# Designed miniproteins, single chains, continued (5): the designs that were tried, part 109

Each design is a single chain, and the fold is of that chain. pLDDT is the mean over its residues in the fold that is shown.

## One batch from the design tools (miniprotein)

Design m19767
Fold by ESMFold2-Fast:
Structure m19767 (fold): chain A 108 residues (1-108)
Amino acid sequence: SPLVEELVEALQKGDLDKVREILDYAVERGENAAELLAILYSTLSFVAALMGKLDLAQELSVRAAKIDAKVETDYELLQKMVPGILKIGIEEMKALLDEADARLRERR
């Protein structure tokens, strides 16, 4: 997906503003927003686990599964996204994803 590719590039650069723009666009259109959020929560769960934050990792994994039960861990995609997430910060990424998920849930 071109949107997933753009998201991966933004995360590789640690560009939080661009990640926000991509998520805002997906949420406003209702296209792929659930898939993107599930991928990002799943990836953030993996980062939390690597940092020893096991309770947070479980919370994020459960959130990903609730959004898209079919989301699978793509290890190549994860390898590309992890350095950028660590640069941005896990709390900052979680706040961004929580805001996007809340907006998606408000859409009827």
Scores: mean pLDDT 81

Design m19768
Fold by ESMFold2-Fast:
Structure m19768 (fold): chain A 93 residues (1-93)
Amino acid sequence: MSMLEQRVLDKLRQLQAVADDPSASEEEIRKAADDAMGTIFMIAKMLEVDGRKEEAIKILDLAKEEIEKSSLPEDVKQLIIDTLEYMKKEIES
């Protein structure tokens, strides 16, 4: 696994840990989701700028698979998946 793939998985694990905390508010879960998406987008854009578009797409697909398998609230899960699909289309364009 690449260092960038590991960083993405670490961010998604942090998001899941916030979501699994029964004391966490909906706003805290949303903020953690926004932070994770920001990091994933930054990594994907860095790879795209470097001419590594296939690796950028692989990172987005990896994140989507992990989110689909997660126990996140369905509305949060769907929003993240839609955002990742949008990012993928932008990179492919």
Scores: mean pLDDT 83

Design m19769
Fold by ESMFold2-Fast:
Structure m19769 (fold): chain A 101 residues (1-101)
Amino acid sequence: SMEDEILALINELFDLLDKDGDGVISRAEFRTLLNAMAEVSGQTVTDEQIDAAFNAMDKDGDGVISREEFIEYMSMLLGHLSPEDAIAFLKKVIELLKSKE
C-alpha cells in the first residue's frame, strides 16, 4: 500500500541520518534533514525553526530523536499531502541526502 511505502521511506530516511547506527539522530543530523527538506520544497529554514522542530520531536528532552519520535513527526508533517506527493517528496529528500554524504 502507499501507506506501507511511506512508512518504509520514513524508516530509510531515519537510517540515512543515523550514520552511527545507534538508533537515534542528533540535532546536527536533524539540521541536515530540515535543510534537505527545505531545498526540495524550494524554501529556506532558519536556525530558530530547526530548534522549534527538534524540540517538538525530542519529547523526553534527552537531546536526541528516537525512531518512534521521528516516525510520529514525519507522519504528522506529511499527513496534509496526498500519499503520492508524500512518496515523491520523501524520495527526493532521500536522494539529496545520499548525494551530500
Scores: mean pLDDT 82

Design m19770
Fold by ESMFold2-Fast:
Order: sequence, then structure tokens, then C-alpha cells
Structure m19770 (fold): chain A 89 residues (1-89)
Amino acid sequence: DALAAEGRRLLERAAALRAALEDLVTNSLTKGDATPPAEVYEIIRPYLEEALRVAARTPGDEARVEALFGVPRARIEELEARGRELLAL
């Protein structure tokens, strides 16, 4: 079933984004730096793009977005904007 396959892919992508964000948080805490380097934004960019695409299809369903990605929509948008800023350098 195409719908079931899409749902599975979405959950896998959400899990990958959460894992990547956990790695970034751990690295920032150990180094005392809250801003991850540009290289790690390049790694998580495809997951952030996927998350924003999904969030755009669920307007007003903030609880679902946060449950899927472990972060609120505003945080996903903030991370994507920050990544664009750093990668443009």
C-alpha cells in the first residue's frame, strides 16, 4: 500500500532528524557552543526540508508535527533558516 509505505518513510525520516538533532545538542553541550558548525547543517538539511514539507501539509496540527519530529514547527523553520545562512557563506 503506497499510503502505508509513505507513512513508514515519514517516520524513518522523523527518527533520522531527531537522531541528528540529538547529536548536534550533545556536541554543542560538550564544546560549550550552542551553534552547530555549517558542516552539520549540510548533513541535516534534507531532513529539515522533508520536515517542512510535511509540516506544510498539516496546517494547524502543531501537536502532530512536534510528535513526529520532536521539535515544534517554529524550531524546524528556525534551523532551516540558520542552515541556509551558514551554507550561503
Scores: mean pLDDT 61

Design m19771
Fold by ESMFold2-Fast:
Structure m19771 (fold): chain A 63 residues (1-63)
Amino acid sequence: SLDALLQVGQLAGLAYRAGLFETGRRLLELFDAGRTLSPATQARLRELIRAGDEQAALELLDA
């Protein structure tokens, strides 16, 4: 859905503001491809981005 896609774009912006540039780039790739994330994955990603845990965020996106 459009709303789910917009959430991916918002998460990319959040990652860039947090200094997690690789996570932000990966999320922009998903956004450009029209790929969405489940609500559970979105919630977990927000937690990891707030914690600054880029390794865990990238592992979650690759699962």
Scores: mean pLDDT 86

Design m19772
Fold by ESMFold2-Fast:
Structure m19772 (fold): chain A 72 residues (1-72)
Amino acid sequence: KITEEQLDGAAELFFRRGIFSLEEFLANHHLIPGVGPARARLIFDAFRELGIESEEEYREKREEILRMLQGA
C-alpha cells in the first residue's frame, strides 16, 4: 500500500523541486523509498485528479489522497 511518507516525498518533488511532468516524476521515483514506476504513476494521477497544486492544498487533502490511493 502507498504510505504517508511516500506521498510526502511526492509532494516534496512536485512543489519544492518543481517537478510537474509525469516523465520527470518517473525519472525521480527512486528518490522516494518503495515507489516504483507503477506507484509513481498512481500517485501522479491522484494529485492531478484532486487538483492538488500547492503544498498547502496537499496538507489539506493529505488524508483524502491517501485513502484514494489505498482503495478505501
Scores: mean pLDDT 81

Design m19773
Fold by ESMFold2-Fast:
Structure m19773 (fold): chain A 94 residues (1-94)
Amino acid sequence: SMEEAVEEIEKLLEETFKKLKEAAEKNDWDTAIKILQETSKKLEEIAKKYNVPEEVKKLVYDTLVGMYVLLEENRLDLAEEYLKRQLEKIRELA
């Protein structure tokens, strides 16, 4: 079940990054905030379903904030590398 939780979290983060990148390209920060709110709700559902440890949840929230900040600073390449590194950390914690 933890392996399934990690797969759902990775998919959620990758889809969220894609949506955030699209919003950033349009300079649509209101939509970016709504994407983060929707992703937070989905993360809480995954966390309850699989009994995800608090440290893993925190790492995912840190990842969401970090992606948003880097995209808002127009640092797309750094945002992509950041996501890749955070996904590796999530896999290692599971």
Scores: mean pLDDT 88

Design m19774
Fold by ESMFold2-Fast:
Structure m19774 (fold): chain A 75 residues (1-75)
Amino acid sequence: APVKYTLGVIEAKYFFESLKPNMTKASLKKEVQKELEDQGVSVSPSTVNNLVDSIVEGANGLREALGMELNPNLQ
């Protein structure tokens, strides 16, 4: 699969994982890195950070839209 497709699938998967109340940004980054390694995808550290930041922004946006407090562990 193309790298862009794989990144999109990982972003969608870990968006749902990021909604869990005990998820931390560090744990999210570790899980994303592991998934990339498991799929044999090599990307730059900046690409991983941008992907994680996109996931966190999505989770924060959903919580705000629902009138929920942001997950402090995900910041």
Scores: mean pLDDT 80

Design m19775
Fold by ESMFold2-Fast:
Structure m19775 (fold): chain A 105 residues (1-105)
Amino acid sequence: SEAAEFAKEMAVKVLEELRKKIKDEKLKEMIDEAIELLKDPSVTAKDVEEKAQELLETFPDNPIAQAAANILLLTAEALKSENPNRAVQLAISATLIGIGFILDL
């Protein structure tokens, strides 16, 4: 799906910018893993949801990890969406979360 590819591409770009603000090496490593996962053409919504959950469990009180997990969860919903307009809306929402967080840093 073109909308699904758009959602993955936007999530990658936002996570790459968010990664530049990370000082924690383990969090940076997990964000790099999430970026590589999203670049895999065979990635499933479940794979993305599992990576988001891993971020939240590893860094429960880290606002950057929470922002990254929210971006991943919205991207997973976009990948599950049968409605292209809904998938694009979810991709835009993920982008706005990432931009908003980056501007606050």
Scores: mean pLDDT 86

Design m19776
Fold by ESMFold2-Fast:
Order: structure tokens, then C-alpha cells, then sequence
Structure m19776 (fold): chain A 119 residues (1-119)
């Protein structure tokens, strides 16, 4: 069912966020987990017959987070994380700029894991 697919999607995203939030995670490990999150979002959008545009994928993530009962604070942090992932995929970043984006992703993942464990 779609509810089961959305639950499985959310569980996968949380697992990837935990991996990213690990203080011992390398930049390469963060990049791989970020890639897996983005693939999971695209897979869910495909199952729902939705466009694969950045706007459509962000809207889907927000809708799923709302249906999972996540607070507005968690939803905002999750959307900020997705925007940083889009930046990594679409912008021609210098090595220094890429490291700054990866550090923001790490910080957002840590915040999200903490907030999710408090709910």
C-alpha cells in the first residue's frame, strides 16, 4: 500500500540520517547516504506517478513528513536538508564550497536525529 511505502521510505531516510550524523562518518560516506536519500525520494515519487522536478520532490517529502505526524520544526529541518542535497546535485561547487555544504548536511542530520528521538 502507499502508506506502507511511505513508512518504509521514512524508515530508510531516518537510517541514512543516523549514518550522516555519525561523528566518524567520512565525506564519502555522507555523499553515499545523501545519494541514497535522493534515490529513495525519486523512487517514491515514481511509485506515485509524480513529476521528478525538484519542486515536486520537495512537496512530496513535506507531505510524507506531515502524514508521519512530524512537527513543523522537524519538517522545516528536513526540507532544508533536501535543499542542500539539491544544491550538491545541481550546482558546480568548488571543493571548499562542497565541504561547506557537506558540513551543513551533517549538522542538519544531527539536529533531525535528535528531534526524531525526542518525539
Amino acid sequence: SMEELERAFFEEVVERLRAISDPNATDDEILENVRLIWLAVQALAGERGLPLSDESLLALVDEVAERQGLSPEIREALLRLMEEIIRLRTEKLSEEERKEVLERIRELAKELVKLLEEE
Scores: mean pLDDT 86

Design m19777
Fold by ESMFold2-Fast:
Structure m19777 (fold): chain A 76 residues (1-76)
Amino acid sequence: AELAERERRLAELERELERAREAGDLEGGKRLIAEMLEVGLEVALRREHPDLDEEELRRLLAEYRELLAEVRAASR
C-alpha cells in the first residue's frame, strides 16, 4: 500500500518537473529533482529489500538525505 502511494508520488513529481521545465523554473526544477531522488530511493529500497525493517530503512534514508544536503551545499 505505502509502496504504491510512493510510486504515485514519484509520478506526480515527474509531471511537476515537466511543468517547471516548460515554465523555465530552474529553482523549482532542482527542488523537484531532489524530492524525486529521495522518493525514488525509498521506492527502490522497499522493492529490492521487502524484508528491510523500518529502522534500517529510516537509517538509509537519513544517510541519503545527509548526502543530498552535502551535494546541495557544495553546488549552492
Scores: mean pLDDT 76

Design m19778
Fold by ESMFold2-Fast:
Structure m19778 (fold): chain A 77 residues (1-77)
Amino acid sequence: GPIERLSAEEARRRIEELEKRAKEIIEKLKEDPENVELHTELTSIIFALLAVAVESEDEEVSEEALETVKRILKEYE
């Protein structure tokens, strides 16, 4: 199937939305740290950010996606 190449603008928009959603899930996990569904959703968001890094031909946007993953993982500690 056609892999749509992400523009820098579209990729950054996706990164921002995914980071926002990840932060909401991390806050919920502070109240219920054993919630399997929340862990599964957070994992899916991390994989979606990695997909943005791979699909973006813009090195700066790819670095932004990877840095966002690192921030999410640090906040999950």
Scores: mean pLDDT 80

Design m19779
Fold by ESMFold2-Fast:
Structure m19779 (fold): chain A 66 residues (1-66)
Amino acid sequence: MTVEEVEKLLSEKHEKALLEAVLRVLDRGESIAAVAREFLRRHPVPGLTLAQLQAVLSRLVEKMRP
């Protein structure tokens, strides 16, 4: 899956959890890698790798950064 396909899938099926993950990075200053690991532990998605989730979170953090 491309990063864009992963972002769309997560936004449609795990929107609340994805938003909470982004806010943990932006509001609490947690690392993207740590947040991505915790997300996959709580919400495993078949075929989704840690690297792909880190890329999606990085893109969303940059888009939402003031």
Scores: mean pLDDT 79

Design m19780
Fold by ESMFold2-Fast:
Structure m19780 (fold): chain A 94 residues (1-94)
Amino acid sequence: SAEEVLEEFKRLLEEGLKQFEAGEINPIEALRKVLAELAGVSVEEVFEYGISEVLDRLIRKYNFSPEQQKELKLMLQEFLTRMGLIEAKRYLAK
């Protein structure tokens, strides 16, 4: 269901942030890994199809409502913001 996909996306984003904070992966790798796991495709396929197309396929497959689509976008925006703050903090700590 769309609700289950959103809950899994939230879980995977938090895991991606932890790996990024630990210096294990870069921001682009973190996002691609999250989307690959969520969509059940390879990281290489996310690169080939593009992030927007992968997300659109998930929205269509699970019949996301407009409200659920907005929630998905807000989750992605929050993830990107938090990654940017982590990078900024690392720079300032030098």
Scores: mean pLDDT 79

Design m19781
Fold by ESMFold2-Fast:
Structure m19781 (fold): chain A 87 residues (1-87)
Amino acid sequence: MTLTTAPQTIDLGPKETKVLTASAPGIYRITQTKGTVALLNPSNGEGLTLREGESVNVSFPAAGDQLIVTNTSDEPAEITVEFVSPL
């Protein structure tokens, strides 16, 4: 799934994994609106868990950089992704 500079809402089914790919370098803000997801950067192995109401700024230093998002629950999850700034 491609991240653009426009705000995006991303729905994940129970135990679903989606790969987010940056279209442009920059800082993207991920907000957990429903449920719980695990975030994993495959290039460096860094990961964190986002719970409902939490947000994190993720740096994508290059176009094509990826973030793996997994819904760890048996309920649907939802995140919003917003482009914050270029690098």
Scores: mean pLDDT 85

Design m19782
Fold by ESMFold2-Fast:
Structure m19782 (fold): chain A 70 residues (1-70)
Amino acid sequence: MKEEARERIRKLIDEAVAQAKAGTPDEANAVLAKTSAEIVRIADEAGLSEEEIINMLKELGDRVAAAFAA
């Protein structure tokens, strides 16, 4: 179900941002790599569009970067 996949991805992004804020920059890079792979897998399995996947990956990167700027 597409909506279930979107909810799972939103939770993964929220968790990744929280982990990035709590850890070092090196740990944040590892979290980004792992979370990006999980997002792509979940989205592909649910049949989400390439555009939606790209937007979700961009949101993950932007939010993690913003967490370091705070």
Scores: mean pLDDT 80

Design m19783
Fold by ESMFold2-Fast:
Structure m19783 (fold): chain A 112 residues (1-112)
Amino acid sequence: MDGVKKEIIERLRELLAKEKNPEVREALEKAIEALEKTDDPLVIALAILLVKLLEESKNEELRLAAAELLVAAAKNKDKAKIEEAVKIVAEAVGKPDEEQLAAVRKALEIVK
């Protein structure tokens, strides 16, 4: 897990370096800080899905929601809620941005 977590954090730092939207930048900074403090495998699994979404999508609302979801999940101690968030996001992977945004927002409401 240590190696996977380090790779995800490095990818998030690359996304932060390229990000021009100040709200997305702030959410990514908080996501990196929160992820560095957790070793929860479910949070790491969610981070893998969300990092891929952040790398592939140009939709700023979706990118902001994805970064905020990662922050909320990394701070949450309820494993059942995080597992449900992983399932919701995983089912939306590869769908249009509007459907991915709806899924990410639903997951965020569960883990907040």
Scores: mean pLDDT 85

Design m19784
Fold by ESMFold2-Fast:
Structure m19784 (fold): chain A 55 residues (1-55)
Amino acid sequence: ATGAAAARAFAAGDLGTAAAHLAELVKQSGPEGAAREAAASGGDGGRQAAQMAGL
């Protein structure tokens, strides 16, 4: 769910909100878990958001 929220924020161009959601995922799952969740929830957009966040 949080990964989908991050992907939606990134698609909307709200990079600050996307970064906040990705930071929360990292706290919950670690960087690898956050990257996997973002990719699963947002496809290419989710992967791109995770990459830009340094995941």
Scores: mean pLDDT 67

Design m19785
Fold by ESMFold2-Fast:
Structure m19785 (fold): chain A 85 residues (1-85)
Amino acid sequence: MLTRKQQIAIRMTFTRYSDSRGRITRDQFIQMVRDLGLDYSDAQMQAMFDRYDTDGDGTLDYDEFVAMVQQNQDFLDAIMRHWGL
């Protein structure tokens, strides 16, 4: 279960990195991981992105992004630290 602060932080993160269509590309995802200070290898980032990009279009929508963050505690913790929440 996500707290209200976690929901707000996830939404702010998605809004910062998403394009005008409300989607996050692979390049935007890599930039996000680096900005958040997450020490993921290129293989780990590719595996995470591909797991949630189930249609293979090279983008993540909001619901796919929320699922990724919820299923990866280190990602959620990094987002919370980034926003000071």
Scores: mean pLDDT 83

Design m19786
Fold by ESMFold2-Fast:
Structure m19786 (fold): chain A 65 residues (1-65)
Amino acid sequence: MSVEEILERARKLVAAGGNPAAIAAFAVSELKERGYGRDAIRLVSEALGVSRATISRQLKIMKGE
């Protein structure tokens, strides 16, 4: 699955009324697992309009930190 496909799926979930921060964190995790870790937060932040700080905080919560 391409970066563009992951981002498009995330946009559709937000448009359907999903939580933007949670969806953004999930999309970042998917991108990191596929080797896009360095750009993942930036790409998702730009695509969904969620701040990088919010995504980073959500990811830490998901890790139990």
Scores: mean pLDDT 80

Design m19787
Fold by ESMFold2-Fast:
Structure m19787 (fold): chain A 69 residues (1-69)
Amino acid sequence: SAEEEKKKELLEKAEELKKKFLAGEISVAQFFDGMLELAKEAEKTLSKELYKEFGEYLGKLYDEVMAAA
């Protein structure tokens, strides 16, 4: 579905933010701002169920990145 494709696009953007942060290309503040913008986009574009799944993924990604920082 279009929503599933949108979720995949947002997941790819989140992984790019992680990659840039771990490479030292962006600050922790820029990483956090990027994650917040992805969460806002997901809330507006995804169904409630897909938004919940995406939010859980972002939470896990945030924890992994903060543990590595």
Scores: mean pLDDT 82

Design m19788
Fold by ESMFold2-Fast:
Structure m19788 (fold): chain A 99 residues (1-99)
Amino acid sequence: MERKAAGTLIGELVKAANAAGKSEAAIEMLNLAVQVAQGKLSPREALKRAVAIAAEALGIDAVRAALERGVQRAEEMYGPEVAEIARELGEEAVREVEE
């Protein structure tokens, strides 16, 4: 569940970075998703790092918008339980960056 949720959120952050021409940030976030797939990094830790990278590259408002799209996408693909996990993980990651 957390892997699907975090992966969907990271995917939307990568799309936002690419749309803004921030290719280096997009590549760094994609590498975090690969590390999760390989079992080298937890979904929560990967999302925290991805949000920090995206906030630096795009600003926090763009990150919040991308995470909202990610929650909607998670609901479409995996249903409301994964969407709720995505919302909670995204809010936690944003709090870590704002503190």
Scores: mean pLDDT 86

Design m19789
Fold by ESMFold2-Fast:
Structure m19789 (fold): chain A 87 residues (1-87)
Amino acid sequence: MPSKEELLKKAEEIAKKLRDAVENENLSAETVLIALQYEIQELAREAGKPEEGRRIQRELRALHDAGASPLELIDAALRLIKEMVES
């Protein structure tokens, strides 16, 4: 099982890659949301918290529906993943 530190590093790397893609390739909020949904599911599985992962996925969908930007979705996902891993 990966450590909390390893999961947090993986989350930071995912956030960095998505931010770079938003800046260089103009990724849409929908594309960012889809990528975050897949990554959150995997991180939650590795953390042993699949229910918390589903909650984070619902929160990000709600933020997207409310008009959140790609960068706002990435920042929210990273915050929620850190909260999940630390709890």
Scores: mean pLDDT 86

Design m19790
Fold by ESMFold2-Fast:
Structure m19790 (fold): chain A 89 residues (1-89)
Amino acid sequence: SDLEKVERLVAEMVTYLTLAGLETEGQKLADIVLRAVRAIEKGDIEEAKRELEKFKTKVAEIQEKHPELKDILERLADEIFEELERMVK
């Protein structure tokens, strides 16, 4: 399912961040994605878009502070967005 794909991608992102010593940041990103998923499931598209914007902002902040993670975070974030977009459609 699209949800199972999102959960796997988020787990992968959290793992990379944990290995980089950024476990707390990884957990914050996971919590944002979970809120976006819940909003989509409830049909609250406005709240889903707000949570996705928070996710993009947080990913960009981590990429700026940790350039070594930029490429992997960009790939994982893009894949998460693609799957969440499929859940809305």
Scores: mean pLDDT 86

Design m19791
Fold by ESMFold2-Fast:
Structure m19791 (fold): chain A 68 residues (1-68)
Amino acid sequence: STPTLEELRAELLAYIRENLDAETAARVEAGARAMFDALAADPTASAGDALGVKQAIKREVDEYVAEA
């Protein structure tokens, strides 16, 4: 089954919290929440778009952690 927008958001927010310090996590979470809110408000957005946003932000987190 296809994950819901809320499931993808929750998984991403958990990943951010687990991998970043509290201050950096708060900023990245704010950006992620804004992107998912925009997807929820966009009648043309698909579940694939939400998955793409999750994967893109997760990659940015991974790249940031690799330099830490």
Scores: mean pLDDT 81

Design m19792
Fold by ESMFold2-Fast:
Structure m19792 (fold): chain A 55 residues (1-55)
Amino acid sequence: AEEEIRRLVAEAQARFREMEEKLKSVTDPEEQEKLRKEMSDFALETDRRIAELAA
């Protein structure tokens, strides 16, 4: 369980990092807001999957 959680966290962190880099390259406020929503949704999904593995 813990190894699966660690792997999931590492994969999620890598993907989140890519999204952060994309956000840095975007100057349009509407596109930035859209990306932030995608990042928030991804974080919530990751937390949910971690909770399922921890149960």
Scores: mean pLDDT 80

Design m19793
Fold by ESMFold2-Fast:
Structure m19793 (fold): chain A 73 residues (1-73)
Amino acid sequence: EEIDREVKAALLMLYVYFEGEGLGRVLPLDEAIARATQLAEELADKYGLSPEEKADIVAAAVDGARRGYERAL
């Protein structure tokens, strides 16, 4: 149960990171961060993640968006 929950959180974190990276490559940084954050928050809420897991997923989405933006420069 706990390990299944951890695996789910880790997979969501990877997913939002790469979605954020894609957004960062094509959108202005502020818009990419906003959209990536919205996606991460929606997914965390839909899958019933803890506040700590939600914070981690939001951080991953923001990191992805910034990395995508830097790669587009």
Scores: mean pLDDT 82

Design m19794
Fold by ESMFold2-Fast:
Structure m19794 (fold): chain A 74 residues (1-74)
Amino acid sequence: MSEEEQRQQLIDFLRQVAALSTDPAVKEMLEEAVQMLEDGEPLGDVLTRLRERLGQMSPEQQQAYYAAWQQVLS
């Protein structure tokens, strides 16, 4: 898979997770990551920032993210 294909797959995946997320902070984090990917930022930088933001979230927000993530992958 090319980097362009990986970028598009990640955008599509994160958009689906954002659509299923009910927590505003989780949705905002995912929407920012999608915007960074659309702006052409390196995949590694986007993933690093996403992990940093997720790590700063409450346990409840982290669970909301993982619940939405699991629904998209089902």
Scores: mean pLDDT 82

Design m19795
Fold by ESMFold2-Fast:
Structure m19795 (fold): chain A 60 residues (1-60)
Amino acid sequence: DKYTVTIENAAEIPEELKEMIKNGATDYCKRKKVSSDLTLHGKITVNGKIIKFTVTCSKV
């Protein structure tokens, strides 16, 4: 199964961490066998600042 993963509010997140978030979300959605949109809420600390983001995966 293939999934499309979108991250919201990701502008301040380093590209390496964005890739890890997308890979983790993809693995989670595959494990859950998601057949519709699934939205996950997360927080990460970058340079001492808390960045809130959402990640949505959709089955393609």
Scores: mean pLDDT 75

Design m19796
Fold by ESMFold2-Fast:
Structure m19796 (fold): chain A 94 residues (1-94)
Amino acid sequence: SNANAAVARVHALTMETIDRAYAILKEQGKEEEARELARELARLGEQIMEAIRNGDVAAARAYVAQAVALLRSHGLDDLAAEFEAGMEAILAEY
């Protein structure tokens, strides 16, 4: 189904974003912050995927907005913009 394809793409983008966010913060000496952010992004990614499985696109968009705000709160503005654009593309094709 289109939902299964969207869920797989959300998972892949979430994991890539976590890896990149962790690497950036770790290099800045913020390894504890990196671990906390990774955990929160993983939780939000699961919530986006669950919303898509339930056909709740509005909830999926709300969780994407939370993840974007979270990334920006850690100074990761470029990564937040890339994540938002990637998630919007996935949700537009769903």
Scores: mean pLDDT 91

Design m19797
Fold by ESMFold2-Fast:
Structure m19797 (fold): chain A 59 residues (1-59)
Amino acid sequence: SLEERRKRAIEKLKENAKRFPNVTDEDLEKIIKAFEEGKWDEMMDLGVEAVTGRKPEKE
């Protein structure tokens, strides 16, 4: 079901976050919240920022 897939995706997000030293618990919470709200573009941007420690946009 979609709900089961969402739970698995959240588990994968948590497991992946443990592998990236730049990802904090706060960053992970924001990513999960964006995912739960269906804001996938925001979720991806937050993920890039958390993993790299940089914003995807750099003027």
Scores: mean pLDDT 72

Design m19798
Fold by ESMFold2-Fast:
Structure m19798 (fold): chain A 85 residues (1-85)
Amino acid sequence: SMEEEREELRKGLEKTVEELESNWEELKKEIQSLSAEEQEAAIQHLEQLKAFLDSKIDSSDPVLQKLKALIDKVIEELQKAIEEK
């Protein structure tokens, strides 16, 4: 059912969030190694990803809120890296 597919997607997203959080220091190093143009493009892509997720999952879903918070944290690191160049 669509309800079971949504639940399976939600569990997959929870695991993805946990894996990204556990590899945060490595992700920060990768962010710092990107060019300013790549960092700006990444910010735009992440903002589009947030909008896409809102279209597929209820915006009140706690997993979506956690994922969006993590995306915002990545955007903040990208913005900081641009300012340091």
Scores: mean pLDDT 76

Design m19799
Fold by ESMFold2-Fast:
Structure m19799 (fold): chain A 75 residues (1-75)
Amino acid sequence: PQSPPPDLATLEALREQVGVPVFLALLEHELAEAQRAGDWVAAAHLAEQIGRIHREQGDLAAAERYFALARELRA
């Protein structure tokens, strides 16, 4: 699939419009759905994205968990 992910400006606009908690909940839902579907490539990408957001918010423990998940899904 060649559908590009939203660019950084679009993601920043969405975060600003809906707020970080709602945006994270949406990404976490998409991650869970990707895992249920066995789409480990999409799941790894979503886990990395969620990890980056948690790191930016200062939640280093959550960031570490999501980065570890992304690494496991790529293994």
Scores: mean pLDDT 77

Design m19800
Fold by ESMFold2-Fast:
Structure m19800 (fold): chain A 74 residues (1-74)
Amino acid sequence: SQDLQDFIAQLDQRIAEIERRIKELEKKLEELKKKYGPDHPEVKELQKEIEILDGMRALLQGMKAFMERKLKEL
């Protein structure tokens, strides 16, 4: 249905936004590791933020996969 296709498109947009944010934070993480070392508190906090975003991405990808399976019903 059109509604389901529109919902999938919205999920794709949200996933893409999260993926861009993760890439930005990963670049910042590498710079902080070079400057302060891997055990610095700011590095640990940024790793936690990336983990949270990765979890959110996985959840949205799961929702998308479910909706795509529904669209394959004849």
Scores: mean pLDDT 87

Design m19801
Fold by ESMFold2-Fast:
Structure m19801 (fold): chain A 70 residues (1-70)
Amino acid sequence: EEDLLETLRRAAQGDPAAIMAVFGRMLDMGLSPETAQNIIRALTRGAITPEEALRLIRERDEEGARRLAE
């Protein structure tokens, strides 16, 4: 999780490689593409911290991620 959190921090800064890596990692972990996309958008917009993004991913909180996308 330490490695994922570090990648989330880079994605939040707009690193394209980190954004792609986090998206792929979320899909590999069983999250839906829509949930993964919602988390990435919230993170890159600064609407959520890397720590909050990690929490959503860990808990598979699809409802929480969807609310961030509205």
Scores: mean pLDDT 80

